# Designed miniproteins, single chains: the designs that were tried, part 20

Each design is a single chain, and the fold is of that chain. pLDDT is the mean over its residues in the fold that is shown.

## One batch from the design tools (miniprotein)

Design m717
Fold by ESMFold2-Fast:
Structure m717 (fold): chain A 85 residues (1-85)
Amino acid sequence: MAEEIAEKLEQFLLSQGVPEEEARRIAELVKRGLEALEAGDEEKAKELFKEAARLLGEAHGRLHGASEEEVQEGIERAIEEIDAE
């Protein structure tokens, strides 16, 4: 099911250090792409999958190109948000 695949992808991306907002957006695009494919709209599915792949490439580049300070700030922000709730 598209939603289950998207949820697993989001969890995987989060485990790899992709920020929550980016992981969620990528998972949402994959979900929409799978739903479009199931509806027979192959052109829309391809467009959505291409956008998801682009965002994945950007996230991968940031993870490998980001400074340790930027990664640490992201982790600290996530912890602060959890502690605030």
Scores: mean pLDDT 69

Design m718
Fold by ESMFold2-Fast:
Structure m718 (fold): chain A 92 residues (1-92)
Amino acid sequence: SVTLQVALAIRGIGAELDGVKIEVKIEGSTVTVTIEGASPAARKLAKQAAQETVKSGGKATVEEKGDTLTVVLENPSDEALRLLLDAISEAE
């Protein structure tokens, strides 16, 4: 289950982030990740996760407002979720 995989990943995201704030929200098949202070590498991986979601028949939006990156994935593939987790890890 996509929701279960993301929930397990979130349980691992308890690191103290120096200058970065990460928020994850799951609503059914929709995953929203907000990263404050996202690096260029994290932004690239988040955009790749969005592209992979669309390629697999899902929906994705990526919004950049100042230092805040918001990624919304609807029905993401396992590969899209892996890329999103890599983006979160890179943000640390």
Scores: mean pLDDT 72

Design m719
Fold by ESMFold2-Fast:
Structure m719 (fold): chain A 57 residues (1-57)
Amino acid sequence: SERRKASLETAANINEVGAETSRLLAERNPKNREYFLEGAEINRRAAEENRRKAEEL
C-alpha cells in the first residue's frame, strides 16, 4: 500500500538522521566513541531495512 510505503520511507529518513547525529556525537565525545558509533551503525541498518521493505511493496 502507498501509505505503508511512505511510512517506511519516512522511518528510513528518520533513522538516517539518527545515524548522522550519532556519528557527530562520536567525534565530539572520544571517551564514548564506540557507543555512539554502534548507535550510528544500528540506525544505518534500520534505514536500509526500512528502504528495502518499502521497495518490496
Scores: mean pLDDT 87

Design m720
Fold by ESMFold2-Fast:
Structure m720 (fold): chain A 74 residues (1-74)
Amino acid sequence: EEELKELEKKAYDMVKKLLESGTPKEVIREIEEGTYAAFEAIADYLERKYPGDTSRLRANIEAVRKGIEKALEE
């Protein structure tokens, strides 16, 4: 769980630095959406082939997503 909180924090910090440098929120959201669509497709494939083995991967993806969302929502 501590690892998930660290991932969330790192994602949050990275997005905040991008916003500080003047990167528009829309650009960050577009990159996020494309990246997560790819990760979800990979996770779905792995879950079908190796049921139960993707729970950690999905948790990691969700932690990163949560960190990004928190940063974008201020």
Scores: mean pLDDT 74

Design m721
Fold by ESMFold2-Fast:
Structure m721 (fold): chain A 72 residues (1-72)
Amino acid sequence: HHMEELRKAADEFLEKYAPHLTPEQLEEARRVADRLVELGFTPEEIGAVIEAMVTDLEAARQRLEALLRKAK
């Protein structure tokens, strides 16, 4: 319903965590965020995955896979 609002919120979240990510990780995070917005996940759920990428990339991948399996 408000996909453009969700996308804008996700972009703002990415800007917040950008200083903590490499350029390659930031590109991956943008693609992940865009995909999760398309699937209808909340900014909070998207942010949790991106935040995990800063601390533990493997844990972030597992979390992303779990969300994608739900196909919300």
Scores: mean pLDDT 71

Design m722
Fold by ESMFold2-Fast:
Structure m722 (fold): chain A 61 residues (1-61)
Amino acid sequence: KREEIARNIAKALIVVSLTHPLATEEELRDAAKELGIPLETVKELQRNVELAVKKAKEFIK
């Protein structure tokens, strides 16, 4: 449903915003609690986001 898709996109944007490479461990813990996922998953996502951002910057030029 459209509402569920919008919620999932919003959650993804929040995760990207809060799990940037310079985020503190406390910020990652807060993000994990808000999203209802394990902290270990949020830390893994932060590493993946760092790699994705690095790749994306190569295409923005």
Scores: mean pLDDT 65

Design m723
Fold by ESMFold2-Fast:
Structure m723 (fold): chain A 108 residues (1-108)
Amino acid sequence: MTVLEQILSKLSDEVLEELADALERALGVPRIPGASPRGRVLTLLYYVIERDGLLFNGKLLKTVEEFEEFLSTLSEDDRIAAIERVLSKVLSPEVVERFVEAIRKALG
């Protein structure tokens, strides 16, 4: 299980469904039939990283593998901050804040 998948596994299916719906709408992609909410969120976050890259703490992450390796070296707070930066590429600030708070609550 990847670091991001481990974090997402602590979120409720309700929160994951809301996040998957928000990401699918923002990216203009259809819902994949039969895919779990967690699997949809994971796939869409990886898609954003591969499409746009992620600049975090002076490192440019261009692949899913680079992102996961980097997350494994970070503290919990920095992992949440990295996820927030990915979400901020496609979601509005108010929507990002709501999901970041849900992640913090699930991990605390």
Scores: mean pLDDT 85

Design m724
Fold by ESMFold2-Fast:
Structure m724 (fold): chain A 85 residues (1-85)
Amino acid sequence: MGKLAAEIAGSAIRIIGEELDNPSEARKEALELVTKGIKYFNEKDYEKAIEYFEKAREIARKAGDKRTEESVQRILEAVKEAKKK
């Protein structure tokens, strides 16, 4: 049932909104590119996955989002390791 979940989601969105009071389009674009990279990784298209993750990392880097940059870098390293096999 959605009543408690809707209240929790609404409160979480408000709290996250306070931390994201500067919602950069760059952060949204980086997350969309990460989603595409994950799709290609699941399809075992490691070359396209790496391409999309590298684009996401560059967007995060240019935006100064160190947390997203570091997270994407770790994913990139894991995908490159998977490609070796």
Scores: mean pLDDT 66

Design m725
Fold by ESMFold2-Fast:
Structure m725 (fold): chain A 60 residues (1-60)
Amino acid sequence: MISLEEADKITELIRRLFALKEAGAPQEEIERVKNEIIELMKKYDPENVEKTKKFLDDFI
């Protein structure tokens, strides 16, 4: 079960990822944030890892 604090952390990282893409940040930074989101999902919400990967790939 994911805590509210952990869910907020993942949400903030997703928001930062979109902000970085909009600002034209280097692909290396975008990949780093994507990987951080996926690692947190594996730890706290493993059932949704595949859906999250698809979501990020579709939008980034």
Scores: mean pLDDT 77

Design m726
Fold by ESMFold2-Fast:
Structure m726 (fold): chain A 86 residues (1-86)
Amino acid sequence: MDELVTPNPLLMEILRSEGFTEDTATLGEILAGLTRYAVRQGLADPADPLRWHLAGTLLGELFGADSVDTSDLDAVLAAILRNATL
């Protein structure tokens, strides 16, 4: 079963910018919201869309990095869980 998590204020700010209205979300909903944010902000590398350029962005603050490889789903989920409570 997909477990609901409560995003912290930083993660919630990103999710609210993508149209989230609830105080809780599943990991799948959060991942979809972060992907929409990255695409809308033009953060995906055109030569490698799984690479995101995050320097100076809210996603950069969330991941604690200037770039991320989204093919490493375990690292992406770990970053979400650092910014949410079960």
Scores: mean pLDDT 80

Design m727
Fold by ESMFold2-Fast:
Structure m727 (fold): chain A 58 residues (1-58)
Amino acid sequence: MTLEEQYQKALDEAVKVGKELRKAIRENKPKDEIDELQKKYQELLSKVVELHRQLQAA
């Protein structure tokens, strides 16, 4: 898998988790579920930023 493919996959996963997080907040899901989704979303965003940095350096 290329850096570009890894970046696109990370973006797609971040978008999916972001939608799940917003839905959970709208539906007033338990704080624990929201916190888990938020943590996963932050981890994916950090990965996207790092991959983007690597692509710009290449």
Scores: mean pLDDT 83

Design m728
Fold by ESMFold2-Fast:
Structure m728 (fold): chain A 56 residues (1-56)
Amino acid sequence: MEEEFEKGLEYFEQGKYEEAIEHFERALAIAKEKNDEEAGERIQREMTRAIILKAE
């Protein structure tokens, strides 16, 4: 989870939003499986930002 979230943030900072979203989706799936709602909400916020920026 944390490693996938960190990779997502790295791609996000590079402007590679599609790659960032893929890593955020993986991190979110792991957070959901672990019932970590706080981590899930944090990851989902960053994923939403990446989606908006990808769409211009």
Scores: mean pLDDT 82

Design m729
Fold by ESMFold2-Fast:
Structure m729 (fold): chain A 72 residues (1-72)
Amino acid sequence: MSLIESLENIKKTIESNPNPVITELIIKELRELAEKVDEEVSKLLLEAARALENGDFEKAIELLDKAIELLK
């Protein structure tokens, strides 16, 4: 699966109002992906994970959209 496809799937999951367990798994996945990508994309993924920790799903989606745009 491409990185873009992974981020699009994460975004769809967030839009579905996931339960706390699924949200925690997404946060872990975003942090792991951040270690494997360019610094600019990494910062956006870490900020998205932090937004999810704070319950700010709208901000997390916006940050993921920015990350996806940089990867195109």
Scores: mean pLDDT 84

Design m730
Fold by ESMFold2-Fast:
Structure m730 (fold): chain A 62 residues (1-62)
Amino acid sequence: SDEELEELFRKVAEKLGISEEVYEALLEDMLAAYRYWSKFTSEDSALAAVRLLFEGAGRSIS
């Protein structure tokens, strides 16, 4: 469900030191990216790609 997916994304963002404000700003784009990739790949691969995007966003804010 979207709620479970949002909770997973939140935990990834928190572990990477991304603030809640930045997480909220990115959430819509991350959900859209996950839904797009999950049409073409496994859920695990789509989650790994979202994690990489959060890592990239965290570095850009530093």
Scores: mean pLDDT 76

Design m732
Fold by ESMFold2-Fast:
Structure m732 (fold): chain A 79 residues (1-79)
Amino acid sequence: ALRAPASARTVDEAIAWGKANLSDEEIDKIAEEIAREYLKTKERDPSHATAVGVGLALEASLLDPNFAKRFNEKLKELE
């Protein structure tokens, strides 16, 4: 079987884990936490923040297609 290390960036495992372990409410909370983390990274290193933001948005989209919208809304709210 194709396996990856225990990493939130493993596409198939991240999707399966999210669907099995995360409620809609938990996904909303994660969107806010991700947005806060991105903004802290942006303050420290704007160039690095772009790469972090893309990575986090991609992971979020793999769990819930609507999560990318929630992430962007939280990002605008926290700016």
Scores: mean pLDDT 60

Design m733
Fold by ESMFold2-Fast:
Structure m733 (fold): chain A 74 residues (1-74)
Amino acid sequence: MSPEELREKALESLREGKVDEAADYFIEYVKKTKELTREDIALAFALVASAIEQGNEDVLKKVTEALKLRDEKE
């Protein structure tokens, strides 16, 4: 699956309220792309907010860890 397909599936899953699926697609997208856009960061915050509301600690942890790995750019 391409980065563009992963991003699209993450957005579709989030629109459907499937936060776990949306987070998994977003994390794979982050792993395969070097640059995050403002929209990608906004999507990450939306996933975190939805995870907190649902009490989904696994999604919160996965999204946070994926973003931390990206922040270690030299």
Scores: mean pLDDT 76

Design m734
Fold by ESMFold2-Fast:
Structure m734 (fold): chain A 58 residues (1-58)
Amino acid sequence: MEELLEEAKAYIAEKAPELAEEMSERLDRVRREAEAASDPIGFLRAVAEIIAEAEKRA
């Protein structure tokens, strides 16, 4: 999960730098929720949705 989180943050910082702070906070929240729920698939889905939203808003 950590490596995927770092890759997602780096990708958003390059593609949509104006959204990087907002999306990093959302990614950190999703990671904490997924760890608490032991739901790695839900984490992957949420990360993909956040990236898609960042790309759509960029």
Scores: mean pLDDT 80

Design m735
Fold by ESMFold2-Fast:
Structure m735 (fold): chain A 75 residues (1-75)
Amino acid sequence: SMEKKKKLEELKKKFEEAVKNKDYKELGEIGEELEEIDPELSSEMHVKSAELSPESTPESLKAAKELIKKKLEAA
């Protein structure tokens, strides 16, 4: 629908601003909002949020990517 397209464009703009501001929490929230509209883009936002998190390690990032992948597979 046109409403979903408008929402997707607004969320893409919010994503660009969150990346500029290095706001990993906002990136995670945008990912959650995208989950029903664009699950693949939602996954990308969640991965970016995990990468920018101050608590991220190679191991935790790999675990986050695997969890997101399984969530998409189950949907």
Scores: mean pLDDT 73

Design m736
Fold by ESMFold2-Fast:
Structure m736 (fold): chain A 80 residues (1-80)
Amino acid sequence: SVRERVLALLQAYADNSTNPALKAALQELIARVEAGEDPTVEEVAAFLRSVPGISDDQVRNVVEGVALARGVPIEELPEL
């Protein structure tokens, strides 16, 4: 399912990140998705950008991955 692809992606990013702020933020997103939330690509981007210590490149990589997992073309994403 889309949910399973999003969870697998977020977990992979969390497991492979060396940034503790990004790891913590991704674990929070995983917990929210597991609790039944279905965050949009824009909501994921806004949340990650609200966390101090996460770079724009790190936000973009996660957002692009989530968009692909949801089947949303990157070029069709709203301005985030």
Scores: mean pLDDT 80

Design m737
Fold by ESMFold2-Fast:
Structure m737 (fold): chain A 96 residues (1-96)
Amino acid sequence: MSLKEKIEKIIRIVDHAINIARDLKSKELLIKAIEIAIEEVDEILKNEELTPEQRKLLEEARKHLEKALEYAKAGDLEKAIEELEKAKELLKKALE
């Protein structure tokens, strides 16, 4: 899988997490989706050759995913969604 395809996969996972949160489906599924997104970002940061700008964007996206995870665990779905949207924006910038 290319770096672009890996980042696009993470964006899809984040979109799925946002939809779970908005639909008030399952806190457990939301937490798992965010944890998978963090794991996939960590894999890229560890194993891929990144430009300094890509690395910065992915590290910032990871921080927002961690905040989203904390808010999701606390049951603050509105703040979890805000942090997931910020992470998604940064991931999209890393594709360019």
Scores: mean pLDDT 88

Design m738
Fold by ESMFold2-Fast:
Structure m738 (fold): chain A 66 residues (1-66)
Amino acid sequence: MTLADYYLQLGKRAFEAGKYELAIEQYEKAIELDPDYKEAWANLGEALEKLGKYEEAEEYYRKAEE
């Protein structure tokens, strides 16, 4: 497990618990460590949608698509 994967897993747990702001924080940590981590970009977009930040979510989905 990489440190980036560790933060992705923390973000997923926070997201499953409905803690979307915490999930975003953990996903941002994963992206800081691995900017090519497409799953982290996609999950960050999903968490932003849960907070009603649809325009920001769209930008992160674009990052996830390469």
Scores: mean pLDDT 84

Design m739
Fold by ESMFold2-Fast:
Structure m739 (fold): chain A 80 residues (1-80)
Amino acid sequence: MREEMIEVAKEAAEAFKKGDYDKALELITRLVKLINEDKSLSPEEVARIIGLVLSMIGALLEKDYETAAKIAEELRKLLE
């Protein structure tokens, strides 16, 4: 599951960089589902991941796709 979260975060970062916002939103939704279903994550890891996901959604709502892409890459690195 963690490997799948890394893959989704990487794809989300690429989607933001390409300006494919619909795909980026789909990937964020999938990532949230994967985090909720993963019982192996520590409470500290969950808190950090949720914080980054919320920041990414905030950037998306403001149409700041450059910041959203950077946050997605940071999330990918955190999961590695």
Scores: mean pLDDT 76

Design m740
Fold by ESMFold2-Fast:
Structure m740 (fold): chain A 79 residues (1-79)
Amino acid sequence: SSMEELLRQALEEIDRGYANAKAAIEAAVAAGDRAAAQTYLDIFRHEAERLIASIPDEEVRRRAEEHLRRKLAELEALV
């Protein structure tokens, strides 16, 4: 269905952003740069929230928000 396709695309975009943010955060933390790690987390959060806000279907948006919440918790644990 179109809703399943929209959800898949949203989750794939969030997962790509997550992978990029995780790599940047881990590198910053390893370098002792907690400020940079926080900045990368904030960039990911804002970009993902903007993506979710653009989703016209309310149910797809809720599922994407739930997925983002889990991914943000994982990244926050690294900072």
Scores: mean pLDDT 90

Design m741
Fold by ESMFold2-Fast:
Structure m741 (fold): chain A 108 residues (1-108)
Amino acid sequence: SEEEQLRKRLVENMKKAALEFIDSLEKEAIDYAKEQGREDLLRKIQELFNEAKKDIENAKSFDEIIETVKKYIDRLKELGVPEEIIKKAELFRDILEAFKVMFDYLLS
């Protein structure tokens, strides 16, 4: 249906936004690990962000993208990534949730 095609386009747009955001956040997290001289943290960050990108690329719905972002925010917190980086990720999550509400309304 036309509604299904519109949903697919919006999901692809959300994926692109999420991947661009993840790339920016990854650079900040990597820079932090390097400044701390923590090679162990650097490897864990690289692994986490590689997994996050794959999960986002494989997501098929707004809910899957949002749940993936939430999952990786929790994992970043467990790694001890700075609060400033976590706050950026949480704000991005909130923006995605707001867009989902808007898209669900427009496609209803």
Scores: mean pLDDT 88

Design m742
Fold by ESMFold2-Fast:
Structure m742 (fold): chain A 85 residues (1-85)
Amino acid sequence: LSEKEKKRLEAEILLALGRMLNELGKKLLEQGDYEEALELYEKALELYKEAAKLAREAGDEELLKEAEKEIEEAEKNIEEAKKAL
């Protein structure tokens, strides 16, 4: 794999992991576990930000746009969870 291909793959993996944490966070929020849900959303946000950085470095505009959308959703989820605390 080229350097750009490696960064693209790393970004894709980080996006997938972030989505898994985000889904778990939503389930915890539905159960009233607001503090744990918040922690998972914050971890997902960190993964999405790293994915966006790697996508940008790889020159993958579509992947960057996808990561930016996930960042916006995670930020909204964090605000929602914080209001429930």
Scores: mean pLDDT 88

Design m743
Fold by ESMFold2-Fast:
Structure m743 (fold): chain A 57 residues (1-57)
Amino acid sequence: FEKLPLEEYARSGKPAVDSYTGKSISEDAIKKGYIYVDPEKGLEQFFSSEAHARAAL
Protein backbone atom coordinates (compact mmCIF):
# COMPACT_ATOMS: atom_id res chain seq x y z
CA PHE A 1 0.00 0.00 0.00
CA GLU A 2 1.04 3.59 -0.62
CA LYS A 3 0.69 6.61 1.67
CA LEU A 4 -1.08 9.59 0.10
CA PRO A 5 -0.86 13.04 1.73
CA LEU A 6 -4.26 14.31 2.90
CA GLU A 7 -3.60 17.60 1.03
CA GLU A 8 -3.56 15.71 -2.28
CA TYR A 9 -6.65 13.74 -1.30
CA ALA A 10 -8.48 16.97 -0.34
CA ARG A 11 -7.71 18.43 -3.79
CA SER A 12 -9.59 15.48 -5.38
CA GLY A 13 -12.93 16.65 -3.94
CA LYS A 14 -13.83 13.11 -2.83
CA PRO A 15 -15.76 12.43 0.43
CA ALA A 16 -13.51 11.89 3.47
CA VAL A 17 -14.66 8.31 4.13
CA ASP A 18 -12.77 5.00 4.48
CA SER A 19 -13.60 2.70 1.54
CA TYR A 20 -13.68 -0.43 3.73
CA THR A 21 -15.86 0.79 6.63
CA GLY A 22 -17.83 3.59 4.92
CA LYS A 23 -17.06 5.75 7.97
CA SER A 24 -15.18 9.05 8.21
CA ILE A 25 -11.41 8.88 7.88
CA SER A 26 -9.99 8.46 11.39
CA GLU A 27 -8.63 11.34 13.48
CA ASP A 28 -5.34 9.40 13.65
CA ALA A 29 -4.99 9.48 9.85
CA ILE A 30 -5.82 13.22 9.86
CA LYS A 31 -3.10 13.84 12.49
CA LYS A 32 -0.55 11.80 10.50
CA GLY A 33 -1.46 13.76 7.35
CA TYR A 34 -1.84 10.73 5.07
CA ILE A 35 -4.11 7.86 4.10
CA TYR A 36 -3.44 4.44 2.58
CA VAL A 37 -4.29 3.81 -1.08
CA ASP A 38 -4.31 0.82 -3.41
CA PRO A 39 -1.43 1.51 -5.87
CA GLU A 40 -3.53 0.12 -8.75
CA LYS A 41 -6.75 2.05 -7.96
CA GLY A 42 -5.33 5.23 -6.37
CA LEU A 43 -7.99 7.60 -5.05
CA GLU A 44 -10.85 5.30 -6.15
CA GLN A 45 -10.16 3.18 -3.04
CA PHE A 46 -8.53 4.58 0.10
CA PHE A 47 -8.30 3.54 3.76
CA SER A 48 -7.61 5.17 7.13
CA SER A 49 -5.46 2.20 8.23
CA GLU A 50 -3.29 -0.54 6.72
CA ALA A 51 -5.46 -3.18 8.45
CA HIS A 52 -8.58 -1.94 6.62
CA ALA A 53 -6.69 -1.93 3.30
CA ARG A 54 -5.48 -5.52 3.84
CA ALA A 55 -9.01 -6.65 4.77
CA ALA A 56 -10.54 -5.01 1.67
CA LEU A 57 -7.83 -6.06 -0.82
Scores: mean pLDDT 64

Design m744
Fold by ESMFold2-Fast:
Structure m744 (fold): chain A 76 residues (1-76)
Amino acid sequence: AAAEAKKLVAEGLKHRAEGDRAFQAGDYETAIEHYEKALALFDEALSLQPNDEGARQLRETVRRNLEEARAKLAAS
């Protein structure tokens, strides 16, 4: 469980990084796809380790990044 949760967080961080690169390039559709995948992975990690404060903070950050990317896409 703990090792599996750690792998899910690591994969979520990879998607967050891909989303951040796409966002910086102005590719908001790709950024949204990666941020949604990161959120799903962090949610799964938190289902296994509900008290993981680090994962909770990452989830909150990516949720805000996703909302910003959606707003940018809507304005494009």
Scores: mean pLDDT 88

Design m745
Fold by ESMFold2-Fast:
Structure m745 (fold): chain A 109 residues (1-109)
Amino acid sequence: MAEALTRAGRAGREIAELVTLSPATRAEIQRAVARGAARATDAALAGDLEAMRRAAEETAERVRELIVEEARRRAPARAEEVAELAREWGEALAEAIVATALAHARAAA
């Protein structure tokens, strides 16, 4: 988790230098992460590791889409660079969601 959070922080800083995300886009990202983390935790508690991984991956993909859509509107010349950083951030986010869900499942056992 610590390495995933470090990678997410780095990618997030790089994205922030290339494009400014609107408050609406940031709020939607926060809602997507909260919903995805809850779904992953519920799946882990039920012992459904495939549903847990799917929830994390779907959350990462949604966050990537939101960032790339904003980049295409605000900084189209940088959209490809932002898309690559958003992919890296999404991968780190998925790892963090899975690690958190598994920690909750272990604590509940």
Scores: mean pLDDT 81

Design m746
Fold by ESMFold2-Fast:
Structure m746 (fold): chain A 55 residues (1-55)
Amino acid sequence: GEIEEEIEKAIEYRSKGDRKKALEYGQKAVELAEKNGDLESALRAEEIIMGALNS
C-alpha cells in the first residue's frame, strides 16, 4: 500500500546515503500511518528517520 511504498523509498534512499530523500519519504510515511491509525508503521518510519539523522 501507499504507507509501505513510502517506507520502502525511505529505506532505499537511506541505503544510498541520500539523507534528504530518506527523511522526506520517512516523514511522508509517518504522516500517512498516523492518518490511518497504523502506529506500528509510524514507529518503523520514525526509526528510519532517526537512523538517517544519526548516520
Scores: mean pLDDT 82

Design m747
Fold by ESMFold2-Fast:
Structure m747 (fold): chain A 61 residues (1-61)
Amino acid sequence: PPPNVPSYEQIYNFVKSLADSGATEETLESLIRLFEEEGASPEVLKKLREAVKEVLEERKK
């Protein structure tokens, strides 16, 4: 079957779990690039960028 497009909440929780496990800002940004290279859809990439941005903003508070 075609790959399911994950929800924003699923992507956010995934990114947050990585950040909470000690993933650096560089690691999270590299994750976006890896998904681009693997052919992730523009919708998934947009959700990833938004989730990474939101997680990093929350981590600074």
Scores: mean pLDDT 77

Design m748
Fold by ESMFold2-Fast:
Structure m748 (fold): chain A 83 residues (1-83)
Amino acid sequence: GKAEELLKEAEAELAKAQEALKAGKYAEAAKHAKRALEKAREALKLAEGELIPKAIGLIIGAIGLLYEAALKTEEGKKVFEST
């Protein structure tokens, strides 16, 4: 359903955020992490049963990457503060 689609999109954005972070592209990592967080939050609103812990896990992961990016650049900090 829609929740599963949003979770897949959140996972894809989180993966892009992780790759950007490893590449030292902290501003890009923050933007992808913010998109992952937004999609995971939307999924959580629609999620039932087993999808709820998956959505929560993605939210936690996205917040962690946003925080890491914020520590590295002013642009990352701005993305974190707008989230």
Scores: mean pLDDT 84

Design m749
Fold by ESMFold2-Fast:
Structure m749 (fold): chain A 87 residues (1-87)
Amino acid sequence: LTPEQAAEVDRAAYLIAAIVGYLYLTPENAEKVIEFAEKVLELDPNDARAYVILAKAYKVLGDTEKAEEYAQKALEIDPNNEEAKKI
């Protein structure tokens, strides 16, 4: 694997982990979901899905301001993201 290929594999793995956590999102697992989504954004800062996951995780934790900020970032990248519009 080249460094670029390794980074893409890592990004995909973190995204899958974030999505799985997001499908069963609770206050107890929200911190881990945030960690995985942040790792995705470390590798690809334009991944709208990662921003949606962050927004929902922060909403579950009661941080409405961060939830709204990340939802807006997701919509800047993907204006048609239905999940971001509902946050």
Scores: mean pLDDT 78

Design m750
Fold by ESMFold2-Fast:
Structure m750 (fold): chain A 96 residues (1-96)
Amino acid sequence: MERTAELVTRLQEALRTGSKDEVIEALEEMVKEAKKSTDPREKRFLLKAIAAAIRRLYPDDPELQELVDRMLQAIDAGNVDEALKIAEEAIERLKK
């Protein structure tokens, strides 16, 4: 719980300052934490936070918006493994 809250706080601060590198670092750490977690509620929370951040920062990128929509659909369907895969794909796109 404390680690998840810390990661969300770091992401919010990166979003406020507009640092792309800090946002990417925070998103990568959130994906890493989601992979380690055995709690499906924590996994879904982290994945939804990642989706919300990408949607907010890159609204004009149609490929990223499609990945966000697919990730949210996978989360709602209970397919957390697919949502994690899509999150990793979105982060790799952000590095380009």
Scores: mean pLDDT 80

Design m751
Fold by ESMFold2-Fast:
Structure m751 (fold): chain A 65 residues (1-65)
Amino acid sequence: GDEEIRAFIEKLDEKIKELEKEIKEIEEKIKRGEISEEEGKLEIEILEGMIALLEGMKSWLESLL
């Protein structure tokens, strides 16, 4: 029931934090010139889209509690 929903929300929070960390690593790679600004921004946009989907799932799950 609710316990399983809360556990899933916690897993979503962990995944969001992992994706946020990956975005920071890409930003640093752009600053160091290890990846092009164009390529890095595209990767960041994809990761931000994934975070938005996970946050949407989290909000929907929270509405069930």
Scores: mean pLDDT 89

Design m752
Fold by ESMFold2-Fast:
Structure m752 (fold): chain A 78 residues (1-78)
Amino acid sequence: LLEAKYNTLKETIEKALEMAKSIEDVDYAYRILKESLEKTIEKAKYLNNQITVEAYNRALSYLDELYKKKKEELEKQK
C-alpha cells in the first residue's frame, strides 16, 4: 500500500516536471504540487492515516530533489 501510493505519486511528479520546459513552468509546477501534497498530509494526519502521511512525505522529498535538478539543468541552458 505505502509503496504503491508512493510509486503513483512519484510517476505523477516525474511527468509534471518533465512537461515543464521553462524555469517559470518548473517553479509553477513545483509550487502547485508542493501545496497539494502538503494539504493531503495535513488531512491524513488529522485522520491518523499513517500510510498516506509516509507516502506523501516521501513524495515531497522526491519533488524537492527533482525540482532542484530540473531547475539547475534549465539554468545551464540559459
Scores: mean pLDDT 81

Design m753
Fold by ESMFold2-Fast:
Structure m753 (fold): chain A 56 residues (1-56)
Amino acid sequence: SEQTMKEQLAKIMRELGFSDEEIEKLFNSLTLQEIQDLVTEAVQNNSRKPFYEALK
């Protein structure tokens, strides 16, 4: 189920314009819950900015 959740989040992140390399780095740096929360915020704002702010 965790792998399925990661695949679903990765698909949404690709739609937001992230590369597979960027997605892998984010999954290595952040928890699954943090990724879920940032994906939700990014979709709501139609922007990758929430991820860049979290990595500063």
Scores: mean pLDDT 81

